# Designs tried in a protein design run: designed miniproteins, single chains, continued (4). Part 11

Each design is a single chain, and the fold is of that chain. pLDDT is the mean over its residues in the fold that is shown.

## One batch from the design tools (miniprotein)

Design m12353
Fold by ESMFold2-Fast:
Structure m12353 (fold): chain A 109 residues (1-109)
Amino acid sequence: EKEKKEAVELAEEILREELEKYKELNPELAKRLEEALKSEEEERIKEALRILTLRITAVELRIIGLELDLELLKEKGAPQEEIEKVEKELEEAKRELKELREREEKLLK
């Protein structure tokens, strides 16, 4: 009972966060998110899980890209400031991935 309520609240939070992010950038996605927020609890959880899966995939791809960028910067002898900037972005992306995975686990309860 408590776990289901927490999952629904988390699903709504995820859907609203995505809606705010894409309201002006992608009106078609925003409309889909608004429709999801009006759906049944089970459908809201399902859509939030779908979005989290896509976000997790996007962050995983970003991490791969940043790791490649870091390797290329080191190979070309880029300034230390550029290397440190990419290292910081990589650490932030890894932290974001961990948080997304924790949210996914909570929705699956």
Scores: mean pLDDT 83

Design m12354
Fold by ESMFold2-Fast:
Structure m12354 (fold): chain A 94 residues (1-94)
Amino acid sequence: SSNLQRLQEEILALAAELEAAVAAGDSERADRLLLELDTTLGVLELYLAVNKLELPEDLKARLVPVLRALSVSPVLSPFSRELARRLLSAVEAL
């Protein structure tokens, strides 16, 4: 429970920082933050699988529109846009 809450807080903070970086046109920061989000989501997915938990609906509802916007953002590199698309698909499947 406490580990899940910490991971959710970290993911929400990263999503907010990513939106801010994209709004500022900071491509390098946005690309770096997306890689951090990828790593943290991987940890969350493993935690959920091991504990036989589902992704919280409130976290999913927040992440889906952010990842969708990132997947088409010209601020992100082509690699990062593809990563955002893959993360979107993974989150929607959870």
Scores: mean pLDDT 88

Design m12355
Fold by ESMFold2-Fast:
Structure m12355 (fold): chain A 59 residues (1-59)
Amino acid sequence: GKQARDLILRGIAYKLRGIGYELDGELTGDQDLFEMGQRLIAQGDALLAQADVLEAQAS
């Protein structure tokens, strides 16, 4: 459904931003920024998991 599509797009966006933060953290030696990237990736994964549940329920 529409909600599942929104969650997929948001999940992907969070993961891409998280990857960017991890790369920036590694390049600058900023451990806090690296860990923030990991948190964003985890948030993206959670949104994708929510989308999967909604798609299963939308049948």
Scores: mean pLDDT 85

Design m12356
Fold by ESMFold2-Fast:
Structure m12356 (fold): chain A 96 residues (1-96)
Amino acid sequence: MQEKVEEAERLIRELEERGDEEGLLKVAAASLLAEEIIAKSGYTDEAEEKAVELVLKAARGAVEGKSLREIAEEIGVPQSTLSRRIKLVKERREKA
């Protein structure tokens, strides 16, 4: 678990250092989805592990330059699910 969290954080920092705003939005959308999974599950260890794996896959895909569709496919969700979260992330940033 901890090793996966550290890898995800390292990949996110790499995107930040490159100024990859699109990649960061993809990861932020995956993180929002991960938070929803944890909340709906009642904060179980299994849900936390699934959430970390989801964010890690998104971060790896973003660093590799994968499209939103490809990242969604690797995570196992419809592209529309991530697209909706990207819109929410953008709306939150505009209000913050």
Scores: mean pLDDT 79

Design m12357
Fold by ESMFold2-Fast:
Structure m12357 (fold): chain A 64 residues (1-64)
Amino acid sequence: ATVTIVGPNGKKVTAEADPYGVGKALEKLEKESGVTFSPKAIADAIAEALRNPNAVIDAAELNK
């Protein structure tokens, strides 16, 4: 299953709906956008991806 993660600046990254895939996608968004995600934000994104395999996760909502 594939999840879409939307970064704070609207950048989208597609990842496997697994902890590894989600974690790698968030790391990529950090490098590209210069935004830092807290451990809590990362955990929340992983939990959402596992609940909804085709979810669209708005990372901007996690960090505000």
Scores: mean pLDDT 76

Design m12358
Fold by ESMFold2-Fast:
Structure m12358 (fold): chain A 74 residues (1-74)
Amino acid sequence: GTATAEVKGKTATVTVEGENGEEAARRALLGANLGGGEASVFVEGNKATVVVKGEDEEVARAGAEGAASFFEVK
């Protein structure tokens, strides 16, 4: 699967794509949780969007890196 990440201030958005969107979302959420912050997941077919809100930019970035860690980053 592939991942695309964008960090804006205290919020990071990671879009992941795999064979199954729910499975991709589950893996991304596990990774994001290791970085801290609050994560929300939205699933669309074989894609999932994970939004990580941190107390600061470092927490948001760590969450995004975690979410993308199981995927090939584009």
Scores: mean pLDDT 74

Design m12359
Fold by ESMFold2-Fast:
Structure m12359 (fold): chain A 92 residues (1-92)
Amino acid sequence: MKIQVTRLKAVITKHDGTVTEIESTDAAAALAALGEATAEIAKLIEENEVKSETETKLTVEGDKVTLESVTKFTVAGKEYTLKLTVEGTLVP
């Protein structure tokens, strides 16, 4: 059994109020774009001690799976928010 990802949506809010929204039905393309958009945050996480809060909700309805995750990061006194929604289908 595997999960086939059918849609990915990510909303990134930076400490300065900048919002970046990524939505794709191509999981590989969405992950590449997300990696590029979060590179600055990833570097801050590597260089500083991070306080983070994550709330995750997983919903399964028949063969449909929806994962919603909201993560708030505080790094060097700056707050960032990542909201991730992943939709997929269970396949044999």
Scores: mean pLDDT 72

Design m12360
Fold by ESMFold2-Fast:
Formats: C-alpha cells, structure tokens, sequence
Structure m12360 (fold): chain A 67 residues (1-67)
C-alpha cells in the first residue's frame, strides 16, 4: 500500500539520520525527503500521511541535533 511505502522510506531516512556525522549528510537526507513528498503529493497521497512522515523525520532531526 502507499502507507507501507511511506513507512519504509521514512524508516530508511530515520536510519540515515542516526548514522549522519556531517551537516552535508543531514542535508542529503532532507533533500531526498523533499523529493519523496513532492512525488507523494503528485500521486494523491492524503495530507495526513505526508504530515505524519514529516513529523517523524522532524523528530529524528531534533534527536540528531542533541548529540
């Protein structure tokens, strides 16, 4: 399902953020997320699913900044 695809992609991005040691690596993850969100919107994904994905990535980013 579309929701399962979102979950898989977000989990991959969360894992890459946890492994990031440079700001460049963080920016690369964020660029991939923006591209994914654009594709998801074009595919007609519900805004609630996009918002939840963004919240999860935002939480992972905040966790990374506290290292």
Amino acid sequence: SMRDQVDREVKKLEAELEKATTTQQVNDVLRRFVGFVEEARRAGMPQSVIDEAGRRLSDALIKWTKK
Scores: mean pLDDT 83

Design m12361
Fold by ESMFold2-Fast:
Structure m12361 (fold): chain A 58 residues (1-58)
Amino acid sequence: GEEVYNKYMKASHEKGGSGPELEGGNLAKTSNELLKEIFASQGIELSDEEIAALKKYL
């Protein structure tokens, strides 16, 4: 919910973008794995439930 949205906005702001970018070439990964990897690179750890909530806002 709200906490996941705040984590998303913080990561987006630090990257200078509107959200995490999903670049081509990562076909072996699910969207959940890609989101976890993107946020982990920013020091933010997301649970599967937080990822599901984040997708609701995308």
Scores: mean pLDDT 60

Design m12362
Fold by ESMFold2-Fast:
Structure m12362 (fold): chain A 72 residues (1-72)
Amino acid sequence: SPEKEIILQYTKEMLRLMGDQVDTLLAKRQELKAQGASQDEIDAAYAQLSAKLQEELKKQVAQLKADMKAKL
C-alpha cells in the first residue's frame, strides 16, 4: 500500500542517519589515534562528539517522522 511504502522509506532513512553517525564517530577515533592522542583524550572527544551527534540525530528523526506523517 502507499502508506506502507511511506513508513518503510522513513525506516530506511532513519537507519541511514544512524549509520552516518557511527561512521563519523569511527572517523574521529581514527583521526585522534593518527595524531598520537592519549586514550583519555580519545575517550573524552568520543563522548563529547557522541552526545552532540545523538542530539542532532533526535532532531533529524523528529523531522523525518513529521515528514512521514504529512504524507499519510
Scores: mean pLDDT 86

Design m12363
Fold by ESMFold2-Fast:
Structure m12363 (fold): chain A 70 residues (1-70)
Amino acid sequence: SMEELREELRRRILAALAAAGKTITEEALNLVLDFLLQNPERPTQELLIAELLALPARTITRADVEAVLG
């Protein structure tokens, strides 16, 4: 289901960020999840996670995500 996919993506993103010593605001996380639910291809997920990990910020904000997404 969409709800199960959203929760799996949420857990995966939070785990990847935590492993890199990063946090993300709820607003930024929702923007990422909404994008990935509309673009559910595995390469898109992997690229976006890699771009979030490459950000210099320790706390990822909505503005950071908007810059990554274009």
Scores: mean pLDDT 86

Design m12364
Fold by ESMFold2-Fast:
Structure m12364 (fold): chain A 78 residues (1-78)
Amino acid sequence: MKPEDADDETLRKAIREALEARIAETGDAEAVRERLIAQAKKLYKEAVKAGNEAAKRYAELVLEEVAGKEFVERVKKE
């Protein structure tokens, strides 16, 4: 399935699988989580400034899967 054709559930599954693989590789779940949150938060802010709706959507999905919906709402209010 092409990434551009993926629905939110397909993207969330891919994000979860990538997160689990990276945690298994490093052995440090907290460090991996913190790094991904920082990267996704930066991507979200840059996407909002650029008007890039696709990048904004992807960043929101990464933040939701790694940090949860409450954290996404906090980032949106910044």
Scores: mean pLDDT 76

Design m12365
Fold by ESMFold2-Fast:
Structure m12365 (fold): chain A 74 residues (1-74)
Amino acid sequence: VSREALEAEVEVSMLRIRAAVYKQQGDLEGAIAALEEAIAWLDEARARHPQLAELLERERAVLEEELARLRAEA
């Protein structure tokens, strides 16, 4: 696994943990904002590291599903 892939996974994981904490506290807006930030970060990472495109796109799809669920709850 490349260092760039690990750094991307760590950043996304931290943002997902933040979203989960906000959701547990009932802050749906905070949770949505954290997931949107994670998606934006993945889009930037994919542009900088085209070799990771497939991995980052799979992560993005998971985040999009989570975001859609939160928006349905809001």
Scores: mean pLDDT 78

Design m12366
Fold by ESMFold2-Fast:
Structure m12366 (fold): chain A 67 residues (1-67)
Amino acid sequence: KEDELKKIYEQAINTVKSLGEKYNKPELAEKTIEKIREVYKKGMEKNDLEGAVKEISRILLEFIEEL
């Protein structure tokens, strides 16, 4: 359901913001948030919830590796 993707999106954004603040990487956090936002938007438009979740997870892992 759309609600599940929105919850995952909100959790991902909160995680990126918190880690960006903790590790003093606000620029990396902002770029990551924008990528997640685009994936969420496209997932909603295409009704590809599974693809959107997988891509958000990939973006989060790449962000954590850059910390």
Scores: mean pLDDT 82

Design m12367
Fold by ESMFold2-Fast:
Structure m12367 (fold): chain A 85 residues (1-85)
Amino acid sequence: MNVKIVLGGEIVEVPLSAIPKELQEVIAEKKKKYPDAVFAIDGVGIPLAKSAEELKKLVEELFPEYEVLEVLEVAGVFVAVLLKK
C-alpha cells in the first residue's frame, strides 16, 4: 500500500515499505481508520522533534489546512496523524 507522509515541508506519497519497519504496522492500521490521513514522522524528512508537542507545532505551522488528529509514540519515534480540514 502507499501512504502520504510529510517530507521537507511537502506531502508526498510513498510505498509503506519506505517507512521504518517498526512503524509500518501502526501506520497501516491508522490509514485503514483514516483513508486520507497524512503522517508526519519525526526524523523522517522533517527536523527531529524534541517532543510530541514540538512535532504537533511544527506540523500545524507547515500545514495549517490540516488538523492533527493524534500524536503517537512508537519505538521511541513520534508520529502525527493529520487530516485535511
Scores: mean pLDDT 77

Design m12368
Fold by ESMFold2-Fast:
Structure m12368 (fold): chain A 95 residues (1-95)
Amino acid sequence: MSVKELLRELAGHIAEVTAIYIYLVLAKKYNGKLSPEKIEELRKRIDEHVARAQKLADEILAKTTDPQVKALVQRELASLQELRAWIDELLEEMK
């Protein structure tokens, strides 16, 4: 797989985690609480997307010599970890 294809897949996994975050912000505002089953479903989906994003990022960093691409991937991973922390806080509040 090319670096360009890996970057596209990485962006897709980050977008999915972002969509879950937006869903949770809206769900908290309008419904307040989630079932334990829904919380576990969302945690599993987030864990799978974050794990796949990390593996894709590691592969990009191993293959690229472009310092701008390396900086972008490192910044996107840092943002993803911050987003994960916000999601974990929301899920805890919505128990």
Scores: mean pLDDT 88

Design m12369
Fold by ESMFold2-Fast:
Structure m12369 (fold): chain A 86 residues (1-86)
Amino acid sequence: SAAVAAAREEHAQRQLIDRLAQDAINRATAFRHKLQAENLPKDVFDALYEKELAKLLAQVRAELEAAGIPQARADALLARIRSEVG
């Protein structure tokens, strides 16, 4: 059934999205804690954190594109990750 195949694909995409989101959030949080321990000036901290966050989001986007996730859905996830950790 085409409907069953579509449902399985949707479930697989949701699992991938949830895994990538949680991995990115965990990695951003760990990096933020590492930077906080270094007592950096705020502008240096913000610049280094934004650079790492941009790198993580680019990696997530590439994995979503490789999995055939529509751009609008990928953009929504990246915005959500940025909102939760930025």
Scores: mean pLDDT 88

Design m12370
Fold by ESMFold2-Fast:
Structure m12370 (fold): chain A 82 residues (1-82)
Amino acid sequence: MSQQELLQQAIQLIQQAIGLLRQGRVDEAIRQLQQALGLARQGGASQRAIDLIQQAIGLARQGRVDDAITLLQQAIRIIQQS
């Protein structure tokens, strides 16, 4: 799998996780974000994008769902600009 394919798969998982967070399915969203984090690292995503995904997982665990979604949207933008 190319770096571009890994990053595209990471973006898809983050988008699915945002949908799950909006539905209140927080544990399922966190599992998808952990998978996205692994793919983003393998695909060579910037440290800023990695940090945003990790921070979003922490916010989601705290029930700060809207804040988590905002950081995930920022992570997607950074990965897409890579």
Scores: mean pLDDT 89

Design m12371
Fold by ESMFold2-Fast:
Structure m12371 (fold): chain A 88 residues (1-88)
Amino acid sequence: SDEEIEKEAEELYEKIYEALQNKDIEKAKEIIDEYVEKYVKKNKLEEAIKVLEKTKELLSSLPQSLPDVQEVLDYIEEKIEELKKLLE
């Protein structure tokens, strides 16, 4: 459901935001990778894409003064494109 997608995106956003506040870009990427791997194993690719797109939207609302936000946004976009290719 859209409500479940929004909730998962908010939970993923909070974990990434905490890593970014700690200036731990490697941890932020690890969180994203673990999320993607979990959903690929469950064959929930469309749901994973929707959650990642919503997470990207939430992160885009953060102040540009927060370090590494753009690098994380680019990384999430890369994962979205990889998942879309698996649906072909």
Scores: mean pLDDT 83

Design m12372
Fold by ESMFold2-Fast:
Structure m12372 (fold): chain A 63 residues (1-63)
Amino acid sequence: GAPPLSPEQRAAIAGLEAMAAQLGVPQEVLDEAKRIVRDSPDVREGMVRAALLLGRAALEREG
């Protein structure tokens, strides 16, 4: 099986889930954001990239 998520990755994913719910982002985009965090060597860089993806998706939905 895949290695377990670090505490930092779990916290980042929880934050992304909360952000996606607040922004009304589709589950498919949230799943991609979670994948970015899991696959990133640096969890902070992954979180920034994932947050930008969620923000962009929210803007495209409203624009």
Scores: mean pLDDT 80

Design m12373
Fold by ESMFold2-Fast:
Structure m12373 (fold): chain A 100 residues (1-100)
Amino acid sequence: MVYSTFELQHRLHQAILADDVSPEEQEQIELLTELAKLLAENPEEALKLAEKYGLEDMVLLAKAKLGDEEALRELLRRVNPNASEEEIDTAIENFRSYVE
């Protein structure tokens, strides 16, 4: 499973299940869904699209997919605001150990 794509899809799924959304919110959900697809298939294009729409979390996610550890660290802090720096460091080390 692609963790970044899974996390984005999980957030979208929770938003959809919450209640009916406005047309403007539906367009936002569609944009995030297309970005999730691009993150899996072509993270360079996902980065360009995220920058075009000013989506900071998606910019960080695309950069992390391209191997930017600082972007991954920043994304992990935003996704888990209760996480300590040690917990973030452990997550990054586990990722390195896995892809070694």
Scores: mean pLDDT 68

Design m12374
Fold by ESMFold2-Fast:
Structure m12374 (fold): chain A 82 residues (1-82)
Amino acid sequence: KKEEIIEKVVKKVEEELEKKGTPPVSKKELIELARKIAELYTEKGKEAVEKEMEEFLAKNPEFRHLLYLYNLVVEYYEKESK
């Protein structure tokens, strides 16, 4: 079920942010972004997420700090789909 995988991925991202001591406000924004990335993976697959990430960062270098989040969501999504 698509929603089940998305929720599991988001939960794992939240656990990683908790381990890093991420402030609540920043954590909320990052969790929302992680959900959007997981939704994109669900709709268009891994290659679409990777392509979107590369194109987005190439045009918007300011967002390079979010690269780890894209990779983390893809890794967790792959693990949950096995």
Scores: mean pLDDT 75

Design m12375
Fold by ESMFold2-Fast:
Structure m12375 (fold): chain A 92 residues (1-92)
Amino acid sequence: SPLDEEIDRLMEEASRLFQEALQAIKQGDYDKAIELLEELIRVLDRAIALLDERIAQETDVKEQTLLLFRKLAAEGEKFLAERLKKKAEEKK
């Protein structure tokens, strides 16, 4: 499904951005970390919106449940990213 492919692409991009943001924090580059975390939050917002669309289209209970777990994971990562951004801003 093109929608499933786009969700997978966005989640892969989110993973890359998260790792880059953590590396920037480790190096004390808080400006770069904030920029990367803002991009991560935008990517996760897009992925969550597409997951909501995908869940609404799914009629199989098992697949719907797996998609709900993916959405919860993305929402949790977004929450963590927002908290890390706030901490990086306090260090700037």
Scores: mean pLDDT 90

Design m12376
Fold by ESMFold2-Fast:
Structure m12376 (fold): chain A 113 residues (1-113)
Amino acid sequence: SQEELEKKIDELLKEIKELAEQLIAALNAGDYATAEKLLEELEKKIQELILLALQSENIEYAIKKLEEALEVVEKVLAVVKTKTGPRAAALALRLEILIGLIRITIGVLKLIK
């Protein structure tokens, strides 16, 4: 049902926010091994959120939740951009790809609302 779908989206968004906070903490500690593992998990959760958002009959709700996820990922990218070195650069590129995927999905949903 749409109500069950929205509950799954809300739970995923909560998990995304918690993973982002852990990722920022790992980055600030210089723990790139943990940061890379957390980013892999964040990428999987964002992909799942996008797929659920595309299945939603409530397009305005889906857009709102994707915009909240976008803000979270952009905050992580801002922190990564304060770091130097090839590992930080690789994480920044992956985050920019995630941001691009979220923005494209929002754009598609806005065309059909």
Scores: mean pLDDT 91

Design m12377
Fold by ESMFold2-Fast:
Structure m12377 (fold): chain A 97 residues (1-97)
Amino acid sequence: MSEKDLEAEIKLSLALMQLSVLKTYNRKPDEEDVRLLERALELLQEAIELSTNEATREQAREGIRELKRLAEEKLKGASPELQERLRELVERAEELI
């Protein structure tokens, strides 16, 4: 494993952990929830870019699909300003898959 592959695995693990935590929150989404989703997408994109391992890249793409689903769910309870950011996030996620 190269240093870049290791970095990709760490970024993937961090993103998946953040998504797992966000799934447990049964409340109206706030600014912090949207910020964490935006950061998770960044980490997943970086994991795809850094990894030479197709299995890791596919896991990151699965993470992006899960992130998109979670963002769409959170749209239903979000304020208008957060809805705009969540829609942008969904669009960015769809472009990466």
Scores: mean pLDDT 85

Design m12378
Fold by ESMFold2-Fast:
Structure m12378 (fold): chain A 100 residues (1-100)
Amino acid sequence: PTPPDPEALARIEKLRQEYLNKAKELAQKLVDEGKTLEEVIAEIRKFVGDEVYPKMRDFLVNELRMGPVVADLFARNWAHQIRKEAIEYAEKLVKEKEEK
């Protein structure tokens, strides 16, 4: 479900983009260090699970005053999307490196 407040939507999208960028930076760093795709995926999953998901959930509960069940569902969905996009980015980086 879409939040009814346009300001809340803008704050959510800003935070989502910030964490997506951090996950992509992590992927780039690990690929540049010569890590395997499996290692990069494991680190992205850890970052999203340990940092992104709990921070997103806390933001929704504490700042946007969402109910804990609804906040958890939203945070899990965004964490899943960030993880998916960061993994796809990592796969692209590894493939491009192998073509050199």
Scores: mean pLDDT 82

Design m12379
Fold by ESMFold2-Fast:
Structure m12379 (fold): chain A 59 residues (1-59)
Amino acid sequence: EEEEKRLKEREKVYAEIARIGASITDPEQRKKKIREILDNSPVLTEEEKKEILDNMEKA
């Protein structure tokens, strides 16, 4: 099912975002870069992309 692929993709995206987030301390710039990474992941829906962005905000 596509769910398995999306879960694995989300983990990979989080790892990539964490690496970039460590370099970008400004939360606004960080969100923009994260958004670009998510935009390059067609497997994820826009709702999932927003959830990831919100989760990174909480983290």
Scores: mean pLDDT 72

Design m12380
Fold by ESMFold2-Fast:
Structure m12380 (fold): chain A 85 residues (1-85)
Amino acid sequence: SASLEEGLARLRASVEEIKAVLPERAAEIDEVFAEYAAKAREIARLLEQDTEENRRRAEELAREAQPLADRLAAFRAEAQAKLAA
């Protein structure tokens, strides 16, 4: 969906800012973002049919995506700490 791609584009912009502060972590950050984006897109695709089965699968993928979102938040916190030091 357009709203999903807009959200992912904003997240990608934030990721690029973090990579500028943590260039040594760039590859790892890109991998985590790619996995998160793939799960977000699969959730959107499943919800196109809006069945009970697809909603349950989307909820499962959302739970799998949560630790990836947490890792992206941790990279942001690490970048902020580096800038504060």
Scores: mean pLDDT 88

Design m12381
Fold by ESMFold2-Fast:
Structure m12381 (fold): chain A 86 residues (1-86)
Amino acid sequence: DKIKKIEELLREAQANIFTDPKKAEEYIEKAREIVDEIVEEKDEEALEKIKEILLELAREQLAAYEAAGAPQEEIDAVRRMIEQGR
Protein backbone atom coordinates (compact mmCIF):
# COMPACT_ATOMS: atom_id res chain seq x y z
CA ASP A 1 0.00 0.00 0.00
CA LYS A 2 2.51 2.57 -1.24
CA ILE A 3 -0.20 5.11 -2.10
CA LYS A 4 -1.41 5.15 1.52
CA LYS A 5 2.16 5.74 2.75
CA ILE A 6 2.53 8.60 0.27
CA GLU A 7 -0.75 10.14 1.47
CA GLU A 8 0.37 9.91 5.12
CA LEU A 9 3.73 11.52 4.30
CA LEU A 10 2.02 14.29 2.30
CA ARG A 11 -0.35 15.00 5.20
CA GLU A 12 2.63 15.27 7.56
CA ALA A 13 4.31 17.64 5.10
CA GLN A 14 1.18 19.81 4.85
CA ALA A 15 0.87 19.97 8.66
CA ASN A 16 4.45 21.27 8.85
CA ILE A 17 4.52 23.61 5.84
CA PHE A 18 4.02 26.83 7.86
CA THR A 19 5.55 25.75 11.20
CA ASP A 20 8.65 23.90 9.95
CA PRO A 21 9.16 24.22 6.17
CA LYS A 22 12.39 22.17 6.20
CA LYS A 23 10.65 19.28 7.97
CA ALA A 24 7.82 19.55 5.43
CA GLU A 25 10.42 19.28 2.64
CA GLU A 26 11.83 16.10 4.24
CA TYR A 27 8.37 14.48 4.24
CA ILE A 28 7.83 15.53 0.59
CA GLU A 29 11.18 14.01 -0.41
CA LYS A 30 10.32 10.73 1.35
CA ALA A 31 6.99 10.65 -0.50
CA ARG A 32 8.82 11.32 -3.77
CA GLU A 33 11.07 8.28 -3.18
CA ILE A 34 7.99 6.05 -2.95
CA VAL A 35 6.55 7.74 -6.07
CA ASP A 36 9.74 6.74 -7.92
CA GLU A 37 9.03 3.11 -6.99
CA ILE A 38 5.51 3.42 -8.46
CA VAL A 39 7.02 4.89 -11.64
CA GLU A 40 9.11 1.72 -11.98
CA GLU A 41 5.88 -0.30 -11.58
CA LYS A 42 4.21 1.72 -14.42
CA ASP A 43 1.10 2.65 -12.38
CA GLU A 44 0.06 5.67 -14.49
CA GLU A 45 -3.27 6.29 -12.69
CA ALA A 46 -1.68 6.41 -9.25
CA LEU A 47 1.13 8.66 -10.53
CA GLU A 48 -1.33 11.22 -11.95
CA LYS A 49 -3.18 11.52 -8.61
CA ILE A 50 0.07 11.78 -6.64
CA LYS A 51 1.44 14.40 -9.08
CA GLU A 52 -1.58 16.66 -8.45
CA ILE A 53 -1.19 16.35 -4.66
CA LEU A 54 2.56 17.03 -4.85
CA LEU A 55 2.07 20.16 -6.96
CA GLU A 56 -0.52 21.53 -4.52
CA LEU A 57 1.81 20.91 -1.58
CA ALA A 58 4.75 22.42 -3.47
CA ARG A 59 2.78 25.64 -4.01
CA GLU A 60 1.94 25.78 -0.29
CA GLN A 61 5.58 25.06 0.62
CA LEU A 62 6.75 27.87 -1.69
CA ALA A 63 4.48 30.34 0.12
CA ALA A 64 5.75 29.09 3.51
CA TYR A 65 9.40 29.33 2.44
CA GLU A 66 8.93 32.88 1.15
CA ALA A 67 7.19 33.90 4.38
CA ALA A 68 9.94 32.29 6.52
CA GLY A 69 12.78 33.81 4.48
CA ALA A 70 14.21 30.43 3.49
CA PRO A 71 17.45 30.22 1.45
CA GLN A 72 17.05 31.10 -2.23
CA GLU A 73 18.23 27.62 -3.27
CA GLU A 74 15.30 26.00 -1.43
CA ILE A 75 12.80 28.47 -2.90
CA ASP A 76 14.22 27.83 -6.39
CA ALA A 77 13.98 24.05 -5.90
CA VAL A 78 10.27 24.29 -5.05
CA ARG A 79 9.65 26.65 -7.99
CA ARG A 80 11.35 24.17 -10.35
CA MET A 81 9.18 21.35 -9.00
CA ILE A 82 6.02 23.38 -9.72
CA GLU A 83 7.21 24.34 -13.23
CA GLN A 84 8.32 20.82 -14.17
CA GLY A 85 5.00 19.40 -12.92
CA ARG A 86 3.20 21.30 -15.68
Scores: mean pLDDT 72

Design m12382
Fold by ESMFold2-Fast:
Structure m12382 (fold): chain A 98 residues (1-98)
Amino acid sequence: MIEYLKEMLAELDKIKEKLANASPEEIEAALREASKTSKYAADVLDLAELGRLAATEGLDAEQVRELLRERNRERLLELVELSEDEEKSEEIAKKLEE
């Protein structure tokens, strides 16, 4: 579980870097790519759908990040809380606040 969350966070960090100055179309492409490489992103966050929404609504990178945070924050925190590894859970929780 924690390894799965770390993989997802690493993918989100890569997306954040790509999205810093991205157009809505570039955001859609980046989120679609992430959904292909991460099972968590595809199955839980549905980043491909979020990317299509961003392109349709003309959302910028900051708006997409806020929607992603709202959409998954409770889910991600729930998964962290289910982990009995206190040290690893604290590390993941700190990254989720960014």
Scores: mean pLDDT 61

Design m12383
Fold by ESMFold2-Fast:
Structure m12383 (fold): chain A 82 residues (1-82)
Amino acid sequence: SPEEAAEELLAYIAANPEEAKAQAKALVAAIDKRLADPSLSETMKRLLEVYKELFQLIIDGKLTKEKAAALLTEAEELQAKL
């Protein structure tokens, strides 16, 4: 579930803060490159924007369980439309 995924994500970040931040930075860069593709569907673009927000919150040290669960719920709903 998104709530369980959020809890596991936060546990991973707490255990591996430097690696999690480095991975989040790499993922934001990859997402920005992908968002430059004009052929993206609106659903895929929104999904990428949701993940970018999630990873940016990790980079900034501002990710809460509630924010993670909300973003992962939106991502799951968008993924179901693909």
Scores: mean pLDDT 89

Design m12384
Fold by ESMFold2-Fast:
Structure m12384 (fold): chain A 63 residues (1-63)
Amino acid sequence: IPDYVKARQLLEEAILDPENREEYLKKAREVMKNIHPKIGERLFKEAEDRIKKLEDERAQRLA
């Protein structure tokens, strides 16, 4: 499913690039309009969880 792959790629870019994160999340949300809502919600939740984990780990390492 091309839209699923594209949304996942945009979410991965949001995770890896904090400076452009909001733009990638916006683009991912637009692509997700074309996929099943439950799948889209899961992809976003997974990305948000990964972003939070990376931010927490960065804070812990610097503390």
Scores: mean pLDDT 76

Design m12385
Fold by ESMFold2-Fast:
Structure m12385 (fold): chain A 57 residues (1-57)
Amino acid sequence: GPMAEAAGRAAAEGDAEGAARAAKLSGQDVFWQQARRATEEGRGDHAGAAAGAGGGS
């Protein structure tokens, strides 16, 4: 849902805490897992979700 999308975008922007909060608010562990992983990886290449989130390429 929108909270999961917000978590993904926040993580992509390097807002690890914001992403984690958004995922928590969604109340879904699958989204929590995705957001947690993204925030743990941060804005590095591991957060490759950043490229996908922007879709600007």
Scores: mean pLDDT 58

Design m12386
Fold by ESMFold2-Fast:
Structure m12386 (fold): chain A 68 residues (1-68)
Amino acid sequence: MSVEQARQTVDTLISNGQKLQNQGNYDQAINNFSSASDLASSHGLTDLQRRANDNRNNVQNNKNNSLS
Protein backbone atom coordinates (compact mmCIF):
# COMPACT_ATOMS: atom_id res chain seq x y z
CA MET A 1 0.00 0.00 0.00
CA SER A 2 1.03 3.65 -0.37
CA VAL A 3 2.22 5.67 2.65
CA GLU A 4 -1.00 7.70 2.44
CA GLN A 5 -3.13 4.53 2.50
CA ALA A 6 -1.07 3.21 5.42
CA ARG A 7 -1.61 6.45 7.35
CA GLN A 8 -5.38 6.27 6.78
CA THR A 9 -5.45 2.60 7.85
CA VAL A 10 -3.40 3.34 11.00
CA ASP A 11 -5.79 6.19 11.92
CA THR A 12 -8.75 3.81 11.44
CA LEU A 13 -7.12 1.10 13.60
CA ILE A 14 -6.43 3.62 16.39
CA SER A 15 -10.03 4.88 16.24
CA ASN A 16 -11.38 1.30 16.33
CA GLY A 17 -9.09 0.47 19.25
CA GLN A 18 -10.36 3.48 21.21
CA LYS A 19 -13.99 2.44 20.59
CA LEU A 20 -13.24 -1.13 21.71
CA GLN A 21 -11.48 0.18 24.84
CA ASN A 22 -14.55 2.29 25.69
CA GLN A 23 -16.67 -0.88 25.36
CA GLY A 24 -14.36 -2.78 27.73
CA ASN A 25 -13.13 -5.04 24.91
CA TYR A 26 -9.51 -4.64 25.99
CA ASP A 27 -8.00 -7.62 24.12
CA GLN A 28 -9.55 -6.48 20.81
CA ALA A 29 -8.42 -2.90 21.53
CA ILE A 30 -4.84 -4.10 22.19
CA ASN A 31 -4.91 -6.05 18.90
CA ASN A 32 -6.02 -2.95 16.97
CA PHE A 33 -3.34 -0.74 18.57
CA SER A 34 -0.66 -3.41 17.97
CA SER A 35 -1.67 -3.67 14.29
CA ALA A 36 -1.61 0.14 14.03
CA SER A 37 1.88 0.29 15.59
CA ASP A 38 3.23 -2.45 13.28
CA LEU A 39 1.78 -0.84 10.14
CA ALA A 40 3.03 2.62 11.16
CA SER A 41 6.52 1.21 11.86
CA SER A 42 6.60 -0.58 8.46
CA HIS A 43 5.94 2.75 6.68
CA GLY A 44 8.14 5.03 8.82
CA LEU A 45 5.15 6.77 10.44
CA THR A 46 6.96 7.38 13.72
CA ASP A 47 4.40 9.80 15.21
CA LEU A 48 1.51 7.38 14.55
CA GLN A 49 3.58 4.46 15.87
CA ARG A 50 4.14 6.39 19.10
CA ARG A 51 0.44 7.27 19.34
CA ALA A 52 -0.56 3.62 18.83
CA ASN A 53 1.94 2.47 21.48
CA ASP A 54 0.72 5.09 23.97
CA ASN A 55 -2.89 3.97 23.43
CA ARG A 56 -1.86 0.31 23.77
CA ASN A 57 -0.09 1.04 27.09
CA ASN A 58 -3.17 2.87 28.37
CA VAL A 59 -5.55 0.01 27.46
CA GLN A 60 -3.18 -2.57 29.00
CA ASN A 61 -3.31 -0.64 32.29
CA ASN A 62 -7.13 -0.58 32.14
CA LYS A 63 -7.20 -4.33 31.44
CA ASN A 64 -4.89 -5.04 34.40
CA ASN A 65 -7.13 -2.99 36.73
CA SER A 66 -10.24 -4.86 35.48
CA LEU A 67 -8.66 -8.30 36.04
CA SER A 68 -7.27 -7.57 39.50
Scores: mean pLDDT 82

Design m12387
Fold by ESMFold2-Fast:
Structure m12387 (fold): chain A 82 residues (1-82)
Amino acid sequence: TAAASPEEVVATLSAAAPAAVDSGAASFGVTLDAAARDATVAAMTAAAREAAAAHPSDPAAAARAGADAIARLVNAAMEAAA
């Protein structure tokens, strides 16, 4: 709720990434190995940074683009693991 800049959006999304992957895995009833989980978290962090870089003066657009990219990455990882 406190994101006022694209960098703060990156920090918030990156901090939430492990919990988001864990929640997704639980919802799909799948277990990711450590390598797949680490790769997914790293991809989510990279996506958040790319979204922030694309929208350097628009935190709302950065948050929206980052959230969309993260949702696609989580869904792809869960489908691959299921």
Scores: mean pLDDT 77

